# Designs tried in a protein design run: designed miniproteins, single chains, continued (3). Part 103

Each design is a single chain, and the fold is of that chain. pLDDT is the mean over its residues in the fold that is shown.

## One batch from the design tools (miniprotein)

Design m11580
Fold by ESMFold2-Fast:
Structure m11580 (fold): chain A 76 residues (1-76)
Amino acid sequence: SMEEERAEIRRLFAEAVREMVKKGNDALKAGDLEKQKKIDEILDEFVARYQRLLEEGASVEDVRKLIEEAKKKIDE
């Protein structure tokens, strides 16, 4: 159902945000301020893009692709 898909989208978003925040905190603890700043910028863009996708009626696949793109940027 559309409601089940929306619930999964919200869950995936929340999990992705938690993982990105954790990576930012890990960078801070390691003294890698450049990486921390990069992760914060990626997270801000990720949240903005996610809100836009929700307004456009995005699918679970659209959100998964957005998450994969953000993770790739962090790992670069």
Scores: mean pLDDT 88

Design m11581
Fold by ESMFold2-Fast:
Structure m11581 (fold): chain A 106 residues (1-106)
Amino acid sequence: MSLKQKMLELLRELQRQYPWLSELPLERFPNYLRDVEDPLTLSQIIEMVESGEIETLEELEAALRKMFENIRRLFPEDSVEYGEAQVFEQHVQGAVANLRKELEQA
């Protein structure tokens, strides 16, 4: 399986676990574009991997980190969304580390 396919499988799994991150409704978050100069959703990251704009695990990690930083700016620390974003970020860090190890063994 190619690195691109492995990255897409990871992103699709994350999309299933956290569907609200894939489809962040701007109507519910009118301040998103005001508080975040460069908005980035999970769906956009998937498109960037599919188009070849993201080709490495380092680029994928950078894009996902930016998405989590944007979520932390949108939601108060006591919100469910903030808590889910923290768990999601830890899951991503573990999954990317596992993919890196798999690539070293191939």
Scores: mean pLDDT 72

Design m11582
Fold by ESMFold2-Fast:
Structure m11582 (fold): chain A 98 residues (1-98)
Amino acid sequence: KTVEGMLKAAEETKAELDRGIAELQRVAADRPEWAQRVADEIKRLVDEGIENYKKAAELYREGKQDEASKYGGKASNLFDEAKALIDRALAEARRWAA
Protein backbone atom coordinates (compact mmCIF):
# COMPACT_ATOMS: atom_id res chain seq x y z
CA LYS A 1 0.00 0.00 0.00
CA THR A 2 3.02 2.31 0.39
CA VAL A 3 4.90 3.17 -2.82
CA GLU A 4 8.16 1.94 -1.26
CA GLY A 5 6.48 -1.35 -0.29
CA MET A 6 5.14 -1.88 -3.82
CA LEU A 7 8.53 -1.20 -5.45
CA LYS A 8 10.33 -3.51 -2.98
CA ALA A 9 7.79 -6.30 -3.65
CA ALA A 10 8.24 -5.78 -7.42
CA GLU A 11 12.05 -6.01 -7.05
CA GLU A 12 11.73 -9.26 -5.03
CA THR A 13 9.29 -10.72 -7.61
CA LYS A 14 11.64 -9.74 -10.47
CA ALA A 15 14.53 -11.55 -8.73
CA GLU A 16 12.32 -14.66 -8.30
CA LEU A 17 11.32 -14.52 -11.99
CA ASP A 18 14.98 -14.12 -13.07
CA ARG A 19 15.81 -17.31 -11.10
CA GLY A 20 12.84 -19.08 -12.72
CA ILE A 21 14.05 -18.09 -16.19
CA ALA A 22 17.55 -19.41 -15.41
CA GLU A 23 16.02 -22.74 -14.27
CA LEU A 24 13.81 -22.88 -17.39
CA GLN A 25 16.82 -22.35 -19.68
CA ARG A 26 18.63 -25.18 -17.85
CA VAL A 27 15.75 -27.74 -17.87
CA ALA A 28 14.73 -26.81 -21.47
CA ALA A 29 18.29 -26.79 -22.86
CA ASP A 30 17.04 -29.00 -25.74
CA ARG A 31 14.39 -26.33 -26.59
CA PRO A 32 16.46 -23.09 -26.43
CA GLU A 33 14.32 -21.10 -28.90
CA TRP A 34 11.12 -21.85 -26.95
CA ALA A 35 12.80 -21.07 -23.60
CA GLN A 36 14.05 -17.75 -25.01
CA ARG A 37 10.53 -16.84 -26.23
CA VAL A 38 9.15 -17.50 -22.72
CA ALA A 39 11.98 -15.42 -21.19
CA ASP A 40 11.27 -12.55 -23.64
CA GLU A 41 7.54 -12.58 -22.76
CA ILE A 42 8.28 -12.55 -19.01
CA LYS A 43 10.68 -9.62 -19.54
CA ARG A 44 7.93 -7.76 -21.44
CA LEU A 45 5.40 -8.33 -18.63
CA VAL A 46 7.94 -7.28 -15.96
CA ASP A 47 8.96 -4.13 -17.87
CA GLU A 48 5.27 -3.16 -18.32
CA GLY A 49 4.60 -3.92 -14.63
CA ILE A 50 7.49 -1.68 -13.53
CA GLU A 51 6.20 1.17 -15.75
CA ASN A 52 2.72 0.84 -14.19
CA TYR A 53 4.25 0.93 -10.67
CA LYS A 54 6.22 4.06 -11.64
CA LYS A 55 2.97 5.67 -12.87
CA ALA A 56 1.21 4.65 -9.62
CA ALA A 57 4.05 6.23 -7.58
CA GLU A 58 3.76 9.48 -9.59
CA LEU A 59 -0.04 9.64 -9.11
CA TYR A 60 0.24 8.81 -5.40
CA ARG A 61 2.76 11.66 -4.94
CA GLU A 62 0.25 13.99 -6.68
CA GLY A 63 -2.50 12.92 -4.20
CA LYS A 64 -4.44 10.99 -6.87
CA GLN A 65 -4.91 7.85 -4.76
CA ASP A 66 -7.74 6.30 -6.84
CA GLU A 67 -5.76 6.57 -10.10
CA ALA A 68 -2.60 5.38 -8.31
CA SER A 69 -4.48 2.29 -7.03
CA LYS A 70 -5.66 1.52 -10.60
CA TYR A 71 -2.10 1.55 -12.01
CA GLY A 72 -0.77 -0.36 -8.99
CA GLY A 73 -3.44 -3.02 -9.64
CA LYS A 74 -2.42 -3.27 -13.31
CA ALA A 75 1.23 -3.70 -12.27
CA SER A 76 0.32 -6.40 -9.71
CA ASN A 77 -1.72 -8.29 -12.35
CA LEU A 78 1.19 -8.16 -14.83
CA PHE A 79 3.61 -9.60 -12.23
CA ASP A 80 1.05 -12.33 -11.35
CA GLU A 81 0.77 -13.18 -15.08
CA ALA A 82 4.58 -13.37 -15.39
CA LYS A 83 4.75 -15.70 -12.35
CA ALA A 84 1.98 -17.93 -13.75
CA LEU A 85 3.76 -18.04 -17.12
CA ILE A 86 7.10 -19.23 -15.65
CA ASP A 87 5.29 -21.85 -13.51
CA ARG A 88 3.44 -23.21 -16.58
CA ALA A 89 6.61 -23.16 -18.71
CA LEU A 90 8.62 -25.09 -16.09
CA ALA A 91 5.83 -27.69 -15.80
CA GLU A 92 5.76 -28.05 -19.63
CA ALA A 93 9.57 -28.41 -19.88
CA ARG A 94 9.52 -31.10 -17.17
CA ARG A 95 6.76 -33.00 -19.05
CA TRP A 96 9.04 -33.13 -22.13
CA ALA A 97 11.81 -34.66 -19.96
CA ALA A 98 9.44 -37.38 -18.64
Scores: mean pLDDT 83

Design m11583
Fold by ESMFold2-Fast:
Structure m11583 (fold): chain A 77 residues (1-77)
Amino acid sequence: SAAAEEALALAGEVQRLLAEFLELVREGRVSEEELARVLALAAAVSEALEARRYEEALALLRELAALLREIIARARA
């Protein structure tokens, strides 16, 4: 389905953003609240993907990508 293909493509982008985010965590540039928000969304994405709820997973992946980009931009400002 189109939703499944979009979810897989966006999951790949989110994986790259998570790698950069984890580097910022290592550098001490991410707050505990920011880390908790990212982990909560990542858990929700994982649950939706395991349940094959691809439209829900796609929406959650978009939220996670946006959150990661916001945190990365703030931390690198």
Scores: mean pLDDT 87

Design m11584
Fold by ESMFold2-Fast:
Structure m11584 (fold): chain A 79 residues (1-79)
Amino acid sequence: MVEELKKEAEKARKEAEELLKRSNELGKEAEKLLEKAKEEGPKYMEKAKEAIFESASYSVEAIGKISEALANEKEAEKL
C-alpha cells in the first residue's frame, strides 16, 4: 500500500517534469515570437499568443500532477 502510493507519486512527478519541460520550451518560443512581433508585425503576435496559451495549458496540467504526487506522498507518510 505505502509502496504503491510512492510509485504513483513518482510517476506523477515524472509526468509533471515532462509537462514543465514542454511548457518551458513553449515559453521560450513565445518570448522569441514576441520579439519578432515588435519588428515584423501581427502574424508573430498571433503565434506568440498561441505559444503562451499552450505553455500555460502544460503548466496547469503539471500543477495537477504535482498536486496528485503530493497527495499520494502525504497519504504514504500517514500509513
Scores: mean pLDDT 82

Design m11585
Fold by ESMFold2-Fast:
Structure m11585 (fold): chain A 100 residues (1-100)
Amino acid sequence: SAEERLAAALAALDADPADERALQAVVHAVMELIDAGRVDAALAALRRMLEHPDPEVRAQAARFALQLMETRPELVPLFEARGITRAALEAVVAAARAAE
């Protein structure tokens, strides 16, 4: 299931934050959950990535969340209800860019 793939991909990112395949698997599973109406599960996973100790994982999560807010504006109130704002996401991306 998408949830099982998501859990496995998140565990792989926890073990290796540079695992690009694991990051891609998280993105695909999150999109599948959103399309299935499992929005709360998808946003919980994004929140976990935004709180990840690795700044690159946080930056990738923030870029993906910003893209979702632009392409799926109906999700914006659901992000905001979880404390995920455009300004906070843009700050995460800016911090990662400044560290390069």
Scores: mean pLDDT 84

Design m11586
Fold by ESMFold2-Fast:
Structure m11586 (fold): chain A 102 residues (1-102)
Amino acid sequence: MEREREEREEDERLIASTPPEELARQLAIVEAGLKGRELAVKKGLPDEEQQIYAAAGAALAMIELGVPEEEAIEKAIEWLRKNGLEVTPEQIRKAMEELKKA
């Protein structure tokens, strides 16, 4: 019960402490991640693969915003690792290629 409240407060605090220009960048990355997940859902992929596609979508948005490809892929892997998923750079690149084709 207390954990759900802390999680909401943490998200609200992060939004409140982020500069407007940085918040806009983060929102664009989140939207790209949601589009990545949507593609995986349409393909009938399991939750693990849906998370990989979300991270790949976010990585593509970061690259469009000027982040180097290697750094964007590293950030995607770090995000997935925090969510308990161990993935390779090759898995992220493969999902990114599929998203570019869509």
Scores: mean pLDDT 76

Design m11587
Fold by ESMFold2-Fast:
Structure m11587 (fold): chain A 52 residues (1-52)
Amino acid sequence: SARAEQEARFREQARAVAEGIGKVLGLDEELTQKWEDMLYETELWVYERSLL
């Protein structure tokens, strides 16, 4: 579905951004994963609200 495709793109974007943050700030993989999850959830929340 279009939603599943968009969710996959958001997860990929969140991972890329979190990896960038982790590299710049010297975060471990656990903290980088937490950043990824937070960014992904935030993008989903904004997307859901932007539809209405």
Scores: mean pLDDT 82

Design m11588
Fold by ESMFold2-Fast:
Structure m11588 (fold): chain A 79 residues (1-79)
Amino acid sequence: SEEEIKKLEDEAYQKMIELLKKHNRQDLIATLEKLRKENKPVTEIAEELLAQSTDPELQDEIVKILDEYYRKKKEIEKK
């Protein structure tokens, strides 16, 4: 389960990077990579990205990634 949670975090991290690249937000990618190197959880990273974003479309997509992460994490934690 621990290894599965780590894979889930890596998937969420990768989805956020792809989203930020699509929106041409190199500044937010740099923030994300910095926080990842500091071993911040993906939820805290996403919260920081939301705080630095004023684009509602980008904010909505980040929230969708978080919702999927929480849903999948809950399924893993049942086992």
Scores: mean pLDDT 82

Design m11589
Fold by ESMFold2-Fast:
Structure m11589 (fold): chain A 95 residues (1-95)
Amino acid sequence: DAFEKIQNEKDEKKAFELLVKTIEEIIAKEKDPKARELLRQVLEEMKEAFESGEISPPIGMSAQSIKNGLDALVLGVRLQAEGKVPEVLALGEAV
């Protein structure tokens, strides 16, 4: 699956590009327009943080850990869209 492909990637930039693609697929499947826009904002912040060196690529992470991190991010964004939690924190704290 997509998470195993990320787990098996050894190139930092390619691993990050696979993670970005996986998040873009999650955004495409998201039915809540507010959650979709929040996920797009998180993705843009993540791209900027990676380019600045603020976040590490997902090298050495297991497929399950990557999946769990993205599932937690999506849940947090959906709860924020429903008004059940405060604004989502900076990307490095959510992933």
Scores: mean pLDDT 72

Design m11590
Fold by ESMFold2-Fast:
Structure m11590 (fold): chain A 94 residues (1-94)
Amino acid sequence: GKSLVDMAVDYLKGLIERGEYDKAIATAEKLLAVDPDNADFLLQLGEAYLKKGEYDKAIEVYREAIRVAERHGDQNTLERARKLLEEAEKKKKE
């Protein structure tokens, strides 16, 4: 159910906050193997890449999160993903 997704997202956020980016990436990829259409897992994967400085990978993942959010009509996730994409694109240009 959705509460397990929320717990998984909180776990990923904790890994990212502690700087455990490779573990966050590996965990998010395993979660996406089970639920490939989960925009919350995509947003956490993108954040881990962004924090690691892997800007091209973050951009690709955020673009996929936008596609997923558009498919589901999820305006909140769409707005979050667009903002994060802009941040990743700005970081890549620096």
Scores: mean pLDDT 88

Design m11591
Fold by ESMFold2-Fast:
Structure m11591 (fold): chain A 67 residues (1-67)
Amino acid sequence: EEARSRAERLIAELEKRAQEAKKNGDTVIATFLENAIAHIRRLLEQGRYDEAVRLAEQALKAYDNLK
């Protein structure tokens, strides 16, 4: 509902995309997504929910452009 829940939802979406990239052998895409997820998780731990949401949105947009 709030920024924290939204960030957690976006992390789940990024994790699914990272798993698909690994299955397809797209190492570059998988590494990019995993790095983004790690950074977003650190921001959540620090209570930086707005930055976590923004990074997650940026990562999803970048993923669409990496096709």
Scores: mean pLDDT 82

Design m11592
Fold by ESMFold2-Fast:
Order: sequence, then C-alpha cells, then structure tokens
Structure m11592 (fold): chain A 63 residues (1-63)
Amino acid sequence: KEEAIEEIRKALEEGNLPAAYEAGLRLIDAGWSRQEVADLILEIGKEVGREGLGALVASLLLS
C-alpha cells in the first residue's frame, strides 16, 4: 500500500506515465476503488507539480 503510493509519487515526479498507471492498478488490485486511486493520483500530481500528468493517469484509471 505505502510502497505503491511512493511509486506513484516517484513516477509522476519523473514524468513516467506508464509507471504511475501501473502503480495505480496495483492499489486497485489491493482493494482500493478506481475513484479512490484517481483522487489520490490527482492530489499527488498537485503536490509534485505534475497536475496535468496526474489528471491524465486518473482519467485512464476511470476509463
């Protein structure tokens, strides 16, 4: 759980969309809803100055 959150943060900081998406899928597999993971990714994206990338990953997870 915490490891996947750190993977998302690192991936977004590095601009690595596939890594952020895969880490998001791991949280869903761990029992989080798609909406919960999308909301988390949006918040991390704002924190690391990657709001646009975070929004794109969140949109892919909600599709």
Scores: mean pLDDT 83

Design m11593
Fold by ESMFold2-Fast:
Structure m11593 (fold): chain A 82 residues (1-82)
Amino acid sequence: MKITLVIDGMSADGGYSLADQLEAGGKKAEVEVGDKITITIEGMSADGAKSLADDLARHGKTVTVYVDGKKVATYSGKPNLF
């Protein structure tokens, strides 16, 4: 099962750091940097992906979750002030 997270409000460094953490946890993660950060993950459950997306949204990100290319959820957070 392939998970794709499209994350709005995350920096490129934040995306790469998250991918490194996922790979340290035994997943395979690929990062694409554009107007939003796209992270493609192998070895994660759909529930795990939704939990991660909800956590990111609590930290001010907007995250859309795709499972095997199908949109399953969107989690919205507040913008981070810096």
Scores: mean pLDDT 80

Design m11594
Fold by ESMFold2-Fast:
Structure m11594 (fold): chain A 62 residues (1-62)
Amino acid sequence: MPEAALEFTRELGGRVELELYPGRVSAGEFAGTRLPDRVNTEDRTLVTLPREAARALLESRA
């Protein structure tokens, strides 16, 4: 798998907004996510997923 980690997560009414780029951080509920200083979709992919799907994605990255 290419190394694309979850950069940050936030819950949007039962969905989670994930930003993917190299690196990772422990974000409490979602380990392996990274908190960016700035959101940049040109360099990263920003996606909104159901909470369970976000967790599954993070698990696949582990």
Scores: mean pLDDT 47

Design m11595
Fold by ESMFold2-Fast:
Structure m11595 (fold): chain A 64 residues (1-64)
Amino acid sequence: SEEEMNEKIKELLGLILDALKEGKKVEITAEDLDEENARVTVTIGDEVHEFVVPKEVADFLLSY
């Protein structure tokens, strides 16, 4: 649902912001899964986190 997707996006953004606040290196990559969704991989130091988000969200994150 849209509500569940918004919570996932908030978790993703919170993870990135917390890492940046701690001075950690953050790397973001995206892989297309289908016409609507992408897998975003966030690497923070030695930790790897994966999120499935709409392609527009992945494109937005990669534009920064």
Scores: mean pLDDT 78

Design m11596
Fold by ESMFold2-Fast:
Structure m11596 (fold): chain A 54 residues (1-54)
Amino acid sequence: MEEIEMPDTVEGLLDALLAAVREGRISREQARAFVASVTDPELRARYQARLDAL
C-alpha cells in the first residue's frame, strides 16, 4: 500500500496496543499506562481487563 490507514479512534489504538503486547513489541506495563490515560471509563475497564488476561 502507498499509504497505511492508521487507527483514528481510541478503540483502534487500544486494539493495536494489545497486538503490540501480544507480539512482544511493548511491555504490558507500558500498555497499562496508555490504557489508564483513556478518558472513556468503559473502554478503559474493558481494555484493562483484556490486558490483564494477556
Scores: mean pLDDT 75

Design m11597
Fold by ESMFold2-Fast:
Structure m11597 (fold): chain A 67 residues (1-67)
Amino acid sequence: GPAAREALLAELVALLQKNGYSEEEARRRAEALLDLLERGVVTREQILASLRNNDDTPLVAAVLAAL
């Protein structure tokens, strides 16, 4: 639901800021990740696992494969 999506967006922004992104860039990237989720390119679990493990390799590979 909307609350779950809002919570995910906030979590993605926080995790991206820990990886060195500014608040503005973290927000833009979090929005892009949610767009990929809506397109079925990545799953919520893949996004969270990638960011929590500080390993973006599977996420980057999924994005490149979708191009």
Scores: mean pLDDT 76

Design m11598
Fold by ESMFold2-Fast:
Order: sequence, then C-alpha cells, then structure tokens
Structure m11598 (fold): chain A 68 residues (1-68)
Amino acid sequence: ELDKEVKAALAEIYLALGKQSMEKGDYEGAIRDFEKALKLAEEAGDSELVQAARDGIKTAKENLEKAK
C-alpha cells in the first residue's frame, strides 16, 4: 500500500522514537517502536534499517531484563 521510500522514512522515525524511549528508560516502549521500525524496514527492503532495528530490539530487551 505505502511506497517503499515512505516505509523507509517511517522506519527511521520509529528508530528515533525507540532511541528516545531508551533514553528515558521506557524499554517496553522502545521494543514496540523498534519492532515497528523492523517491520517497515523489511517491507522497504532496507538492510541497514533492518539491522539497526534488530540491534535496538536486542539492546532494549537486555536493558528491560536488567531493570527488573
């Protein structure tokens, strides 16, 4: 439905939101934002954004586990 360029731009926005959630300690919010970024990046076919989103999810999950 959406153009691949629009999906890539949305993936970048969700990556930025995930990073902002990480900065404020909202690891659950960060995981959700990075998962949205991953889906959009995969649909856009952007391997760099896919990797960034996967790294974000991993880091957010590690921090969430450590914070409990």
Scores: mean pLDDT 84

Design m11599
Fold by ESMFold2-Fast:
Structure m11599 (fold): chain A 91 residues (1-91)
Amino acid sequence: SLEELRKLDEAFRELIHAVETGDREGALQALDKLRELLDKIFLPNATPEQKEKYEKAYEELRKVLRDPNATREEIFEALKKLIKAINEVMK
């Protein structure tokens, strides 16, 4: 639905903003919202390869956000991989 797509856009913007501002807890919350919406809307129609890449990218970003030793660059690289995987799932 358009309402679900709006929520997806909001969760995605929240994730990017939280990552940019160093708000790791906000990023984790936005990431969980994003996952719930993607699982409902796009993942049922995704290929097994797209799902695997998405799940790996999701877990990687979650891992670096929880790691106090993770650099800003590592978080940005993980976010970039997740964005790429999401774009593939949304096709």
Scores: mean pLDDT 84

Design m11600
Fold by ESMFold2-Fast:
Structure m11600 (fold): chain A 97 residues (1-97)
Amino acid sequence: SKLERVRRLVVRLLAVLNQAIEEFADDPEFVAFLQAAADRIAELYARILADPSQLPALLAEMIGVVKEVIEEMKKKNASEDLIKELEEIRKELEELR
């Protein structure tokens, strides 16, 4: 189902964000940004589960959060593997409209 695919992508996304938080542990402002992004992803997913009819709109907001994370990670010279995985997650989320 679309909801099961969203669940798997959210799990992958949160795992990548947690890995980035560990990589940037010496940058407390960037860690705070990544934690806020993770919290926002969890909030959007909870809202999708509460009202699946909002999936297209909430998925668009989630994609926006992922795009912002990618841009900020590029500015911080994050690993190419983390950026690539986020880009792949973003693409898969866009296909779930």
Scores: mean pLDDT 90

Design m11601
Fold by ESMFold2-Fast:
Structure m11601 (fold): chain A 117 residues (1-117)
Amino acid sequence: DPVSLFAVGTEEDKELIQKALDLLQKKDPEKLGKLIADFEAAKKSLDPETFAETDSTLLKLLVTALEELEVPKEKIKAILNRQKRVFEGLIATSEVFKDAAERLLANLEELQAELNQ
């Protein structure tokens, strides 16, 4: 379930993420499928570089899809804040993914700044 790639706090978050993933699947199923496969492989092989690259790309695609679906900026920011908490947890607990999570946190803060424009 691709929704499980993202932290969800509410049923509404899950529904919005699912709609965004459905939109991405319709636009470019091969690109989305490859990104998900590469992300899962990176987690399994403990590859922090590929983990950071693929998750950063997935987050950018998620935000773009949510904006195309006209999801309010406040709700998009709430979804991103949940992802931020996951990365903060990895920075505190994961020796393997700490540096990758720090890069993902920086990328997420950039995405949140772009939403303020």
Scores: mean pLDDT 83

Design m11602
Fold by ESMFold2-Fast:
Structure m11602 (fold): chain A 82 residues (1-82)
Amino acid sequence: ALVYYMAARIYLAKGDYERAAISAEEAIKLGHEGAWKILGDAYLGLADKGDYSTLPKAAEAYEKAGDLERAAEARARYEAAK
């Protein structure tokens, strides 16, 4: 769990959002709930690169992380892109 969490943080910092998301999902599966915020940040980064379909996934990840403000922002961006 912790090793995948650290890997997700490193990939996110490097702008490798796809690997950051994969590592964060693995950390979550192994019980590291703190990875939900990183997963949200990774999906948001993918949306910024043109994959707007990741915005609902970012919103869900932020909701699970307790970040309702960022979740609402991701939802609003998705509605504007539709």
Scores: mean pLDDT 83

Design m11603
Fold by ESMFold2-Fast:
Order: structure tokens, then C-alpha cells, then sequence
Structure m11603 (fold): chain A 70 residues (1-70)
């Protein structure tokens, strides 16, 4: 289970990573919108967060993101 603070930190890291990789803004906003909808429904689990990321990011990118300090 992710705390609201951890969720926000990971969401910011995802956005930063996508911007650094020059992902189109439309694609970044799609991902951010899905993450925001998950948060609006209540407490987000790490598994739910990762499931959304897997739709937009590769396994390698997700592992790199999770290895960064929160």
C-alpha cells in the first residue's frame, strides 16, 4: 500500500522520466490522468500503480524508476 506522499513522489518521478525521454505531452497526460483516477478511488496499492505504469512504460524503465530514492 502506497501512502499519499509515496504516490505523489512516484508520480513526479514518472513524469520527470517521461519528459527526459521526450515522450509526447499527450501520452504523459494520459498516464497522469489514469494515476489520478486511481488515487480518487481511494488508497492505491503498489500493484495497482505498477499495472498502470506497465501500460505506458517498459519493465526496464519501471525497475529504474523504483530504484530511485523516494
Amino acid sequence: KLTPEEFKEYALKVRKLMLENKVPEERIEELMNELNKLQEKGPVTKEEFLEVLEKYLSKEEIEKLLSLPV
Scores: mean pLDDT 74

Design m11604
Fold by ESMFold2-Fast:
Structure m11604 (fold): chain A 72 residues (1-72)
Amino acid sequence: SAEEDLLKKGDILVKEAKDPETREAALDAIDALLERGKELKKADPERGEKIVKLIEEIKKRAIEAAKEAEAK
């Protein structure tokens, strides 16, 4: 499903956010997904809201992972 694909992609992006070399690209990719999710929400509010919330959780996880990696 699209949700399962998003969660799988999200796990990869969170892992990439831990690495300083891939962090900026990973966070930019998450922000691009969030903008696409917001556009989906305009056309399909119920499905779009669910997708946006999943992406927001992925973003939170990625930011936390990046902060932990920098706190050495």
Scores: mean pLDDT 83

Design m11605
Fold by ESMFold2-Fast:
Structure m11605 (fold): chain A 62 residues (1-62)
Amino acid sequence: MKTPIQKLIEAAEKNLGKPWSEVAKAAGVDNSQFSLILTLAGILPNDAPVTQEDVEKLRNMK
């Protein structure tokens, strides 16, 4: 079973250049988990598209 973080990483890699709202829908994680994970990774969910740097931040979470 994939963790919410793993789901977000996979969805972000498949949706590079798309807004984070599309990644959240694709990952199937709830808004509370989504916001918490991005905050812990140092990513601000804004209108900016998902970048490879954002994916690396998620992968480097401990």
Scores: mean pLDDT 75

Design m11606
Fold by ESMFold2-Fast:
Structure m11606 (fold): chain A 80 residues (1-80)
Amino acid sequence: ADALRARVIELGERLRKLKKEAENSDLTPEQRKAVEEAIRRASEALTRALQALHDGNVPEAERYLREAERAIKEAEEILK
């Protein structure tokens, strides 16, 4: 549980950096929409991961953390 909570914090920090990068990036409207959607999916997945950890559901928490990381990577690729 503690290791997974640390992972949530790590992915949350990456998400914060992505939001700042998106604000400072010269994006087309289509790229901005794609980044915003990826950020929304990552945020939702992190919220669900935290709830799963609170409920003691480790497999669901791991699943949502993987989903959040995938969405974060998608946004990172659009920004670079």
Scores: mean pLDDT 84

Design m11607
Fold by ESMFold2-Fast:
Structure m11607 (fold): chain A 100 residues (1-100)
Amino acid sequence: SSIDELKKKVEESTKKIIELLKEGNVEGALEEAEKLKKEVEEIVNKDPSLSEEEKETLMEGFDDLIDTIKENKNLPPEKQIEIVKSHTKLLLDALEKLKK
């Protein structure tokens, strides 16, 4: 399903974002998050089973992730990673609910 594909992409991209943040590469983490958003938008826009409201809510979640990385760029890497993991869990939980 498209939701399973989206969950896999979020999990894979989150691992890369975390690795980049461990290295202090905030700009690389932002590029990876922006890439994820574009890939998600393409999958979501091709899925006729998702309403426009569901699509908008999902895309807002990815905008929140990107903004979170930007706003917390001056925190220690450990704290940046904790915050990103928290937001990613919320995104994965939201995707899981769309299957019900």
Scores: mean pLDDT 85

Design m11608
Fold by ESMFold2-Fast:
Structure m11608 (fold): chain A 116 residues (1-116)
Amino acid sequence: SEREKLREEIEKRIKELKPEAKELLIKSGSINEDAEGEEAFEIILELLSIGKIYLELKKEGKLSPLMKEILKERVRELLIKLNGDEKEVDSFDPDKLLESIAEGAKDIEEEAKKKE
């Protein structure tokens, strides 16, 4: 299905962006290298990668309603894993959560750039 294909493309892009997200997050000073291998650390890298995907698609005018839905669903899944409380995560507006994740990704990239 189109949804399954787009989900696979998003998951592949997340995997490709995770190493860059890790380098930027360490460079920004937001974490140190002893956070490596923690489940929370891996979830944060995936969230930052989703934020970057969202920003790129929005900038290019390629953000379809279906792609936005898939990104929001993935953010929800990751935040539930990170927080452990589905009801608390669901209390937030999914569109606002996705925008907040995108802003976080942008801030990390800008902080890393300042330290180069």
Scores: mean pLDDT 80

Design m11609
Fold by ESMFold2-Fast:
Structure m11609 (fold): chain A 60 residues (1-60)
Amino acid sequence: SSSTQQRVVQATQQVDDLVTQGQQNGMSVDQMVQGVRRLLDRYQVPQSLTDLFLTSVRNS
């Protein structure tokens, strides 16, 4: 749906910002994963997409 697509786009932008800032500030992968998980939960991103994002962060 349009509303779900909009939330996913906003979540993706916030995830990118969090990971970029986390890497620059020496945040651990586990800390970034926790931050991303909380952020995706706030935007109500479907669990399947959340799992893909978390896997991507862990493998970066």
Scores: mean pLDDT 80

Design m11610
Fold by ESMFold2-Fast:
Structure m11610 (fold): chain A 130 residues (1-130)
Amino acid sequence: ADPTAAFQAWVDRLVAELKELLAKSPEELRADPRVAQIGREIADLTRLALTVAFGRNRITEEERQKLLDALTPAQLAAIRHLAGSDPDKITEDDFILAFGLSEVGRKILERLTGSQELVDLFEALLAKLA
């Protein structure tokens, strides 16, 4: 299989699934188990984008602090719901998802995927969960 075609099919599927999820009410959306699955897939894409752009698959301690300083409690709760995280602790996936929403993260995700639509839908999903 062509790896580029397989990757494009994955991005196209995520866009389609996000559009379907965003058509739901906020209550139905929060209860949908696909939200945590999509969150994990977006975290994986963000790690791939970091690896391609910067040769790393983790965010720095400085980046973690900047993300925590920038997030509202509602945004943090929405990110943790997307990550499928334990409500009592912040995980590495929470920080990766939050990084994907930063100015730098959005730019590298758009470059990796070729899809501004995917980035816009990810932002819309977090706004609807917040």
Scores: mean pLDDT 79

Design m11611
Fold by ESMFold2-Fast:
Structure m11611 (fold): chain A 55 residues (1-55)
Amino acid sequence: SPLDEQIARLRAEIERAGAQLVAAGLDPTASDAEITALGQRIVALQDELAALEAS
């Protein structure tokens, strides 16, 4: 269903964003702003996923 496709996409996006956050944390050239932005993106994606799963 379209809903199952959206849930699968959000889970994949959360996985990718999480990997980027880990990579940024290991990168001494990464800024605090970049790390904060990645964290905020993950929270937003998790909130969107929770809203879809609650529908």
Scores: mean pLDDT 87

Design m11612
Fold by ESMFold2-Fast:
Structure m11612 (fold): chain A 60 residues (1-60)
Amino acid sequence: DLAARLAESRAAGERVLASIEDPRAREALRMLFDHMLSRGYLPTEADLEAMRREIERALS
């Protein structure tokens, strides 16, 4: 069910974004996540955690 998968991806996104303390990293991941959803990609929590690590590394 596409709707259930979208809901799962959104829930994973909310959890990962809530765990980010740096507002710049949080905003960057939020924009990337929104863009991916707009393109029809459904990132998993693992995908979002990997993207979070890369963003935080780039901002360090």
Scores: mean pLDDT 85

Design m11613
Fold by ESMFold2-Fast:
Structure m11613 (fold): chain A 94 residues (1-94)
Amino acid sequence: SSVEDLVENLSIIDVLIEAGRFDLAQERAHALKGAAGNLGLGKISNLAKELEDACRAQDAEQARELSKAIAEELQRLFPDCSESIRLRLQKILS
């Protein structure tokens, strides 16, 4: 998985949380955790685990906070990302 795959999954998770689809958001957060782990991105993998747990608990406030924390960390680690990736991260952070 690439950084683009991480950002795409995070963007989908954000939409699913807004839609109240915590079941699907949980599955996506689980996938994000594994993908980040495989890339050696330990902090993002740990945040994605917490996001998975927040989705399981149906805690929308906590899930949004964790989604933003992951977006901030991705922006910090990959400042030279494509415009498409930057716009997706900015949407999550707004």
Scores: mean pLDDT 88

Design m11614
Fold by ESMFold2-Fast:
Structure m11614 (fold): chain A 83 residues (1-83)
Amino acid sequence: MREEYEKLKEKFEQLKKELLALLEKIKDPKFKLEVEVDLGVALIYYGVAELVKDSHIEEAIKLLEKAIKLVQQAIEKAKQYLS
C-alpha cells in the first residue's frame, strides 16, 4: 500500500512536469486557462490524497489515481491542441 502510493506519487509528479512543459507552448490564453483549470482540479485531488494517506491509505490511492487520470486527460488535450 505505502509502496504503491509512493509509485503513483512519482508518476503524478512526472506527468505534472510534462503538462507544465506543454503549457509553456500554448499561445492561446483562453485554451491555456482551460488546461490550467484541469491541472488545478488534479492538484486538489493530489492534495487531499496527501492529507489522508497516513489514516486512509486505500482512499488516498484512489484519490491519487483520479489526479493522475485528470492530468493525463489535460496532457492529451494540450497535445491535440499543439498538433
Scores: mean pLDDT 88

